Designed miniproteins, single chains, continued (5). Designs and how they scored, part 110

Each design is a single chain, and the fold is of that chain. pLDDT is the mean over its residues in the fold that is shown.

## One batch from the design tools (miniprotein)

Design m19828
Fold by ESMFold2-Fast:
Order: sequence, then structure tokens, then C-alpha cells
Structure m19828 (fold): chain A 88 residues (1-88)
Amino acid sequence: MELYDELVRARLEGDEERTRELSIRAYEESIRRVRESDWDPDDKQAIVDALEEGRRAIEEGDREKAREYSSRYTGETLRAIGDELDRA
């Protein structure tokens, strides 16, 4: 959640480089948390593959597509992971 808040702030300030950096970090943290979870290995791999796709879009320099992916995939996935962990 804190990384997401920093990402929103960077976007509002128009800092494109910081927005890209924070988006990559958010994806990397989400991937790490999924891989370290006790979820079924096949389910983890499917989620990781989706997150790696979003991270790759950011690394390839499409800023508009990267922002779309960050808001739609990383934010929702991070919330879902948080909800699962908070209930466990």
C-alpha cells in the first residue's frame, strides 16, 4: 500500500522517471510476495506470469501502457495478496 501511495504521488507531480521506478518496484514486490506465499505452485506461477508481463511493459518504456498495467493489475493483485495474508 505505501509503494502504491508513493506511485500515485509521483504521477500527480508529473515525475515520469520516479513513476516508472516505483511501478517496477511495486511489481517486483508483488512477484516476491506471491513466490514466497503458501499458495498452490501452479496458481502462483500463473499470477507471477501476469505480473512479469506488466513489469516488462514498464521496462520496455511504454509509459501509458505501464501506468494502465500498474493501476489495473499490480494494485488489485497487491490488495488480493494482502487480504489473503491478513485472513491467514
Scores: mean pLDDT 67

Design m19829
Fold by ESMFold2-Fast:
Structure m19829 (fold): chain A 79 residues (1-79)
Amino acid sequence: AAREALLAQAREAAVRLEAYKEVLDSTENPSAALKEALWEAFLALSRLLAQLPGERVRASRETEPELYERYLAEAKSLL
């Protein structure tokens, strides 16, 4: 039950992160608010994945694009 709930939340968080990334990639001069929303979605997914057995997630604002791809790949491997 708990693991299934975490996986469902991780799936939703990954979808949300992908949606924000698509908006960022299509936006000229993205606002600080959009970048913060992406970072918060990133951290939310990271916290969910950290609660699942065997999962490791790292986050840094400076390496944002590479970490998004890695987090999405990790989330997809769990779904």
Scores: mean pLDDT 64

Design m19830
Fold by ESMFold2-Fast:
Structure m19830 (fold): chain A 66 residues (1-66)
Amino acid sequence: MRAEAEHMIKTIEDFINSKSQSVGLLNLLITGARRLRDVLLDAGDTESAKRVEEAIKRLEERIKEL
């Protein structure tokens, strides 16, 4: 679970850093990240869930700039 959270966070950070303009890919990534956050919360991994949530917020702010 922690490794999956780390991979998701890295994917989000890499996507933001690439300055991609693909709204479709951004929305798919947000949907996947939200699902992972919920799975982590259900498993009691609140630390990883919080880090995924912070990455989601950064990605949502990126979408607002498009």
Scores: mean pLDDT 77

Design m19831
Fold by ESMFold2-Fast:
Structure m19831 (fold): chain A 95 residues (1-95)
Amino acid sequence: MSLQEQIDQLLDEIQDVYDKLMEALENKDLETARELLEELRRLVDRLDELVDQLVNQYKSQGKNGLALIVDGIYGSLIFHTRVLLDELEKKIDEM
């Protein structure tokens, strides 16, 4: 499987786990919500690792412009997702 295919699959998995987390929160199932939040954190960490590998692959091919664009786009996505997860953790702790 290519790095891009792995990233695409992981993004789909992140979406599925996020939807399950939102359902658990609606049902006030805080134990399941905490488990799903930790799963999302692991998936985001894996995404960060795969993105770093993809950026390094582009750099090794002399595609420095693509490496910067990919790093910028996914870096922004990962940063904002981590902020969202931190906010969700605080909300769970207040329930």
Scores: mean pLDDT 89

Design m19832
Fold by ESMFold2-Fast:
Structure m19832 (fold): chain A 92 residues (1-92)
Amino acid sequence: SLTKKAYEEIEKKFGKEVAEKILEISKEIAQGLDKIDEAIEEAKRRGEEFGPPPKEIQEKLEELKRLKENNEDEMLARIMEEIAKSIEASEK
C-alpha cells in the first residue's frame, strides 16, 4: 500500500502523532474532492472575471481527481507526502 508506505516514512521523520494527524487531514481532503470540483468551477468563473485562477493549485487538484477515480491509495499517499513536505519546509 502506497498510503502505508507514506505513513511509515512520515512516522520515521516526525513521529506517530504527526503521521496520524496527516493521515486524518488527508482523508478529509479526499472526502472533500467532490466539493472541490464545484469550487474549481467557481474559481474558474471568478478567474475569468478577476484574472486567471491559481494555476499551481488547479493543476494539483486535477491530478488528485484523476488519481481518486483510478487509485484512491495513490491519491491519499500523494496528499500525505505534500502535507509532510509543507511541514518540513516550515520547520527549517
Scores: mean pLDDT 69

Design m19833
Fold by ESMFold2-Fast:
Structure m19833 (fold): chain A 94 residues (1-94)
Amino acid sequence: SATNEEILKILQEMAEILLSQVPEEEREELRRQLEKGIEQVRKVLETESPAAARTVVGIFAQELLELAREVGASEEAIERLKELAERMRAILDA
């Protein structure tokens, strides 16, 4: 669906922001982990109820925000990740 594609696009943007905040030598392993997480969200969006999908997307977005804080991401990056998470919530609540 167009909604699922928009959610996945936002998650991909969040992943790229997070990757930009870690040293280059750590990016490849983190990218693989993020790709696996996004693929799992894609499957949930395709197979589960809208309520279950909202829950899983919300949990994953929160995990990305927590990881950003753990890696010492800039305040600008954290604010952008929060904006993207809020946008996903608004899309899924529509």
Scores: mean pLDDT 87

Design m19834
Fold by ESMFold2-Fast:
Structure m19834 (fold): chain A 90 residues (1-90)
Amino acid sequence: SEADFKKELDELYKKRKEKLEEIRKQVLAGAPTEEAVKQAEEIGEEFIKELEELMEKYNVPEEVRKELLEYAKTLKEIDVEKIRELGKSV
């Protein structure tokens, strides 16, 4: 159902956010920025993969799928940029 899809989608966003928060804490503690950037990229790639699998499972319409994938790609770019910027400030 649409409600079940939204619940699983929310859990994917939450999982991604928690992983990125962990990386941010590591950078603030002095971890190398380049390693943190690589981890943020990997989190973004895994999220996109899991999102595609979720959309296939729920037979999401192509237009909605396209919008969600573009949003996920944009979030990946923003997250990577934020980690790079954080690394410059510590």
Scores: mean pLDDT 88

Design m19835
Fold by ESMFold2-Fast:
Structure m19835 (fold): chain A 100 residues (1-100)
Amino acid sequence: SLVDEVEAVIEEVMKTLSPEVQKILNEIKPFILKEVEKTEGLSSEEAHKALVEMFIKAKKKIDELAKKKNLSEEQIKELYEALERIYRRIMGLIREHIAA
């Protein structure tokens, strides 16, 4: 399923991250998977809009967790870069699933 492919993407990105950053991303992972599941059956335009909203909300969740867990600026940057990599790959997967 699309959700399974997205989960595999998140797991591959997580393997490249520091342990503290992995912990934060693991807390956000269920939110990302739930939002991706909601895009199944949507048009390309609706799915794209939903992913943009998901990315914005995920960044907000990262900011809240970073403050709560007192993350360094370097760890916050690593989280944002990881989230952007995940977002771009999800965009690719959704294009493939909706265009097929």
Scores: mean pLDDT 83

Design m19836
Fold by ESMFold2-Fast:
Structure m19836 (fold): chain A 94 residues (1-94)
Amino acid sequence: GEELRRLLDELEEAAEALVEAARRGDITGVIGSAIRMIGILIDLKSLLPPSDYERLNRLVNDLISAALAGDIDAAEATLRRLRELIRELRERYG
């Protein structure tokens, strides 16, 4: 539905902002984007089947962890996987 699509779009934007902040060494920006992603993820929990939510939750946590560690290669690889999952979820449920 429209709400699910909007939240998935906001999650993708926050994830991209998080990786860009990590590339710049902007720890405050990484933390701000991570908080935004966690808030969106809470809202998504009621809109997705548990198995799809758990997949999304794992990738979000992996992305935040990589960004906080300054592991840019891992963060970029996880962002690509997250974007593919978001695209799948939009096609299936949006």
Scores: mean pLDDT 91

Design m19837
Fold by ESMFold2-Fast:
Structure m19837 (fold): chain A 112 residues (1-112)
Amino acid sequence: MLPLAEEIAKYLAELLSKVPGLKVTRDGNKITVEVPDDEKLIEIAKRFFDILSTIPVLEVTIDGNKITITVLDSEELASLSEEQKKLLFERVKDAVEAHTEEFKKEVEEALK
């Protein structure tokens, strides 16, 4: 099985790849998202990724239309029990899913 940080990163990459127009790539625990060079789409993406940056295990860097998300792989995360890892993953999923659905809707409306 993948380390927890890589499993979270894989989940995020798959979820974000469902948003139309985004180019999503993953390398281990790091995800790179490229937004179309459209001012309105960049504005929508910046707001969404700023919200994701408030999740404690995610480090988000925004550089124009390119966003890098790193899932923090700390010694503390590595020391968690399987039950604690499952609870953390579920909490991250719940937080991300709510915001990603709204983000997807805003992007789809902007592309119409």
Scores: mean pLDDT 78

Design m19838
Fold by ESMFold2-Fast:
Structure m19838 (fold): chain A 92 residues (1-92)
Amino acid sequence: MKEEVVKLLEEAKEAGLSDEEIVRRLMDFIFDKIAAGEITRDEALEILDEVAKEHPEYKPVFERVKAFLEDFYAQMEALIAEVEKWIEEQKK
């Protein structure tokens, strides 16, 4: 996983992609791995932290990816809470 993340970042930089495009590609990669059951959210955060320690030049990209992951899961939790509230309101 770490080697795949580093390769993705290096290829994106060589292609002249913006930081925003690199963040998007890394997000897509991580979400695909989580959706496939290959890694958990906590494992993804650990991998990003480990790569950031070895490659501090990518730290701004990793900080943005971590922020997007946290926001995405916060939005999911909010949606679940709204669904649960709707279900409770259907109870007599």
Scores: mean pLDDT 76

Design m19839
Fold by ESMFold2-Fast:
Formats: C-alpha cells, structure tokens, sequence
Structure m19839 (fold): chain A 62 residues (1-62)
C-alpha cells in the first residue's frame, strides 16, 4: 500500500539521521578520549547511514 511504503521510507530516513548523529558523536570521542574505538564506531555508523539511504532509494523506485 502507498501509505505503508511512505511510512517505511520515513522510518529509513529517520534511521539514517540517527546514524549520522551517532557517527559525529563517536568521531568526537575519538578526538577526546579513545581514537581507536571512536574511529571504529564512527565508521560503523557511517555504513549504517548509507545502508538506510540505499534502502529508502529502492523503496522510492518501486
């Protein structure tokens, strides 16, 4: 259904925004307290953001 598709796209976009926020928070942690752990987690959340973006794009193409 069109409404269900829009809801899923909105959820994926919200997940992307949250992942980007966490990426920046962990990059700050890398600078201030733990470079190894912070940089690793920032990379993980960057990948999560990209995954959510790709899923949203595919739903829009349907």
Amino acid sequence: RQQQRQQLIQQLQQNRQEALKLREEYRRLAEEVDPKKGNYLAKVYDLIAKSNENRAKRLQEL
Scores: mean pLDDT 75

Design m19840
Fold by ESMFold2-Fast:
Structure m19840 (fold): chain A 118 residues (1-118)
Amino acid sequence: MLEEARRLVIEAARYVKEAAQKLYDKGLITKEGAEKAIRMAEASIQAARDGNVVGALLALATAFRVMAESTDGEIAEVFRKAADELEELARQVYEGKISPLEAARRALDVAKKALEAA
């Protein structure tokens, strides 16, 4: 269960890195914003490898916050909602209300939708 959750969070972080790069290539995000979002996604991968699923989800949420602050309009709103959902998932895992695996599956869905919006 924890190993599968780790794998899914790492995959979600990969989609966040792809979304940040895609937005930068389109000129829709600042270079600094893209680089910071990528660094936070890499921090999420490291936290997941260390078995810290809550920390990994919070790092992904921070990546989406950075992307929201570094973009505007409809795309910024998508990233703000993604950050809000990931913060709530991290809280639910921390409080024992949801399994790390279920949270990781939902985080992956959030990251896929964000990449599609980018």
Scores: mean pLDDT 88

Design m19841
Fold by ESMFold2-Fast:
Structure m19841 (fold): chain A 65 residues (1-65)
Amino acid sequence: KEKLKKLAEQFEKGAEINREAARYNEELAKKSNEREGAAYYSAASINRAGADVSEELAKEKREEI
């Protein structure tokens, strides 16, 4: 159970980091020109996808406890 709890905590932290990174990239996109903004929006999309996966994995590990 201890190992599953630690894995869940790691995935939860990973999701939080990815959510923060997505917000940061979205803010940069708003302050950037069209070309740079497109790159930041793309990065934010990738970070959101990573957060979603990490949240699902965290849920799975929590359910195994």
Scores: mean pLDDT 83

Design m19842
Fold by ESMFold2-Fast:
Structure m19842 (fold): chain A 86 residues (1-86)
Amino acid sequence: MVEEAIREAREILERARREAEELARTAPPEAAEAARRVVEELPLVLEELERAARSGEISPEEAVELARRAAENALAMLRKAVEAAE
């Protein structure tokens, strides 16, 4: 069901966004800037996934998988930025 997949994708991306918000508060300045960028970008990723899933461009399963991948990639990049800034 498309709406259930959109809800799951939203929950995945919102969790990643909250982790990025925490890093924006606690990380060194360079990593905090990267974290603020992720906080701004993840809602746009969600909007695109909602559009693509509702239009049938992607399956509900693909929408969830893409959300999971986007969240994992964003958090991995932020961890690398924190390590580089320390």
Scores: mean pLDDT 84

Design m19843
Fold by ESMFold2-Fast:
Structure m19843 (fold): chain A 99 residues (1-99)
Amino acid sequence: REELEELLREAREAAEEARREGERALELAERNPEVPASTVAAVEVLIAGAEAAEELARRAVERGDVEAARLLAESARRSLEGTRRLREEIEERTRAAEE
């Protein structure tokens, strides 16, 4: 029971952080036209993926499905990792543009 609550909390925290990282990345991209539209789209997809994983994790917890909740928490964490990587890529591109 506590394990399910912990897994849902992990998924929720990962989704929240993915949203924060993604918002920072999108703000940088908006100020720099050199960032490709495809990179912006990738950030949006990863944020949506993290949010979907959180919602599906909530449903898994409602069913008492520990294995599904664990996999979905991992999925949310992977989306967060991808969002952070894209933010770093955008920051690197904006630094190169500044010289």
Scores: mean pLDDT 85

Design m19844
Fold by ESMFold2-Fast:
Structure m19844 (fold): chain A 75 residues (1-75)
Amino acid sequence: SYLEEERKKVEELVKKNRELIINGRTQELREKTRKGFEDDMKDYLYLLEKMTSDQRRKLIKEKKPKRLEEYEKLK
């Protein structure tokens, strides 16, 4: 479906951006940055799948992570 395809595209963009952002950083910063991105994206997308329609609406407005906004801008 379109929703599933869109989700896959978002995940692909996250991977690309993660590699670009991490490139040139120290090992410690790379690990911290990588885990942060993975946790933010995983939590957001997983919660959207788990929640009811009303709960998803509220979450999207209030708790969308900044990293997800950056990924959307690259579309």
Scores: mean pLDDT 59

Design m19845
Fold by ESMFold2-Fast:
Structure m19845 (fold): chain A 90 residues (1-90)
Amino acid sequence: HMSPLELEVEIAYALGVMTVAIARRIAEQSPDPEKREKILKLADEGEKQISELYRKALEAVRAGDEETARRYIEEILKLSQELLKKVDEI
């Protein structure tokens, strides 16, 4: 079944997806249309970047490149954290 490293990729991706969903929820709760639009744009860009990193992480796992896979996992987690920080700054 799923390898431990592949499971780590899936957990990182799930956290990323959840972070994007939280950002969109914050946007929906904002009464300010300008703030809402800015948050939604950040969430859309974050979703695109997280999905691309997830694809690359899985490719690295399949290639047996554990070091590269771990770097992409770290990038997904960092990007997720940065998304929430940027949303909070709006």
Scores: mean pLDDT 89

Design m19846
Fold by ESMFold2-Fast:
Structure m19846 (fold): chain A 100 residues (1-100)
Amino acid sequence: MSPRQQLLEETRARIEEILAPLAARDPFVADLLAEIRAFFDHLIANEDSYSDQEIADMIRTFRDVVTSLLRSAFGDDPEAQAAADAVAAVLDETAARIEA
């Protein structure tokens, strides 16, 4: 496994752990988690087809979509807001590490 592929796998696992408690109680979060899995599966499968900059840009775009959806659906839920912030931090860290 390449270092970049390993980082993407680790990022996927970290986000799954953050969202798992919410996904267990809410089908919207369960569906969102399935979309997150599909996104990372696509990046991992096509890792050699993208530059570091393209992957970082895709992760940042996806970060904005995911955090917007969580905050829009659960604006008054402190647990969901904390999860959205944690997901954003993980995705921002991953994008920065890929661009390094």
Scores: mean pLDDT 86

Design m19847
Fold by ESMFold2-Fast:
Structure m19847 (fold): chain A 82 residues (1-82)
Amino acid sequence: MAQVVSSERLSPVVPGGTAEVRLTFADGGTAVLTLEVDEEGKGTVVGYEAEGLSPEQRAILDRARAERLSGDAVGARLSTGA
């Protein structure tokens, strides 16, 4: 499974607001994550748009959205293919 090779912040991370991060995969697939930021500055995934991702990678993003996982946890799962 292709791993995340870069992440790019598309908007500022503001406590109590939202942020967007683009992930690029080794095979050229991309995902733009929408994060909801809490008062402590911790972002959780609330949405995404994906292009060229495998069904397994999309399932990880769907689970991250449902569970409101942190961006770091999503990145780790995508990198390990789990």
Scores: mean pLDDT 70

Design m19848
Fold by ESMFold2-Fast:
Structure m19848 (fold): chain A 58 residues (1-58)
Amino acid sequence: SKKQQIQQLQMQAVNYEMMALAYDVEAQLTGDKSLAEKAKEYKEKSEELQKEADKLAA
């Protein structure tokens, strides 16, 4: 159903957001630029999935 599709997209978005936050924290603690880049990539994926969920919910 449409509701199940929205829920799946939202759950995936949350997972990517949590991973982005984890990498961002590690990047700040270690100064590792590769972790900062991963945080940015995962944040962008989360935002794309949330946008897709919003389009279905509209």
Scores: mean pLDDT 88

Design m19849
Fold by ESMFold2-Fast:
Structure m19849 (fold): chain A 73 residues (1-73)
Amino acid sequence: AEKEAEEAIKKAREYSKQGNLDETAKWYERAAEAYEKAGKPLLAEGYRMIASFYKGDDAKLDEEAAKAEELFG
């Protein structure tokens, strides 16, 4: 499960480098789901915040998403 989350994060980063923010958000959401299944709900919530940032859902989460990626990535 954690390895699946790490692979999803890797794919999200590759799409981010390509400028595909929609796919980046999707893969961070997949990473969050994998962490939730691994019994790591706080990591899952952190990656959902990062995904929300890439979707542009809430600009107020930008600093929280960056902080979560530093702590959890």
Scores: mean pLDDT 74

Design m19850
Fold by ESMFold2-Fast:
Structure m19850 (fold): chain A 64 residues (1-64)
Amino acid sequence: SGRDIFMRHLDELLPALRAEVERIDATEEDPLEAAKRKFRLLSDAVAEAWARAQAERAAAEAAA
């Protein structure tokens, strides 16, 4: 399903996302700015996973 494709792409992004969250928490002294950066990072990761899922579905439909 489209949901399963999306979740797979999201799971593939999680290690890099985790590393960036840890970097933000280690380097950003302002807790509110850290929260804003992490929210943007999570939002961008969701958008990227969605874009990858859509591209994979389009490629599969073109190959069928």
Scores: mean pLDDT 85

Design m19851
Fold by ESMFold2-Fast:
Structure m19851 (fold): chain A 84 residues (1-84)
Amino acid sequence: SMSTLKEAENLIHQGYINLADGKLEEAVKNFRQAAELFESLGLFDKAKLAYQYADIVEEGIKKGLPVNEILRRILLYEQKVKEE
C-alpha cells in the first residue's frame, strides 16, 4: 500500500538521521524495519539495499568506525548498485 511504502521510506530517512547522530544501533533497526516493509510490498531490490545498509552499519560498529566513514561506505554501495 502507499502508506506502507511511505513508512518504509520514512524508516530509511530515520536510519540516516540516527546514523548521523551516532545512534548506530537505532540506525540498524530502522534500516532492517524498512527492508521488511519493502519485502512485504514485493520491492525486493529496495529490501536488499536496506538490509545491506544495516549490514554496513553493523560492520562499522564491530570495527569501531567513525560515523562519517560508515556513511561514506553506504554511499559507495548505493553507487555500485546504480551502476548495476
Scores: mean pLDDT 88

Design m19852
Fold by ESMFold2-Fast:
Structure m19852 (fold): chain A 103 residues (1-103)
Amino acid sequence: MAELIEEGKKLADEGMKAWLEGDNLKAAKYFVKAAELYLKADPSSVEGLAAAIAALRALGKTEKAREYGEQGEKAIKAGDKKKVAELAKEAVEEAKKLIKEAE
């Protein structure tokens, strides 16, 4: 759905702006919202997984973000859309939990 993808991109851009300004929690919140919109348009969205990984990185979970990225790349290369969707959903839920704990 083009509308969800366009809105997701705007939220991801806001996330990048917040991250560059040093507001990591605000960046993570924008990246999670972007990921949710991308995944609503396509549950196996590469952009959705990427936004969720960006949220985890903004929250300081660098190793976890790398792990999701490696598994995601492998699933994408294999054409395993179900695995991409599972990883994206897990990464979003983990980032949402971390955001609540940081508040």
Scores: mean pLDDT 88

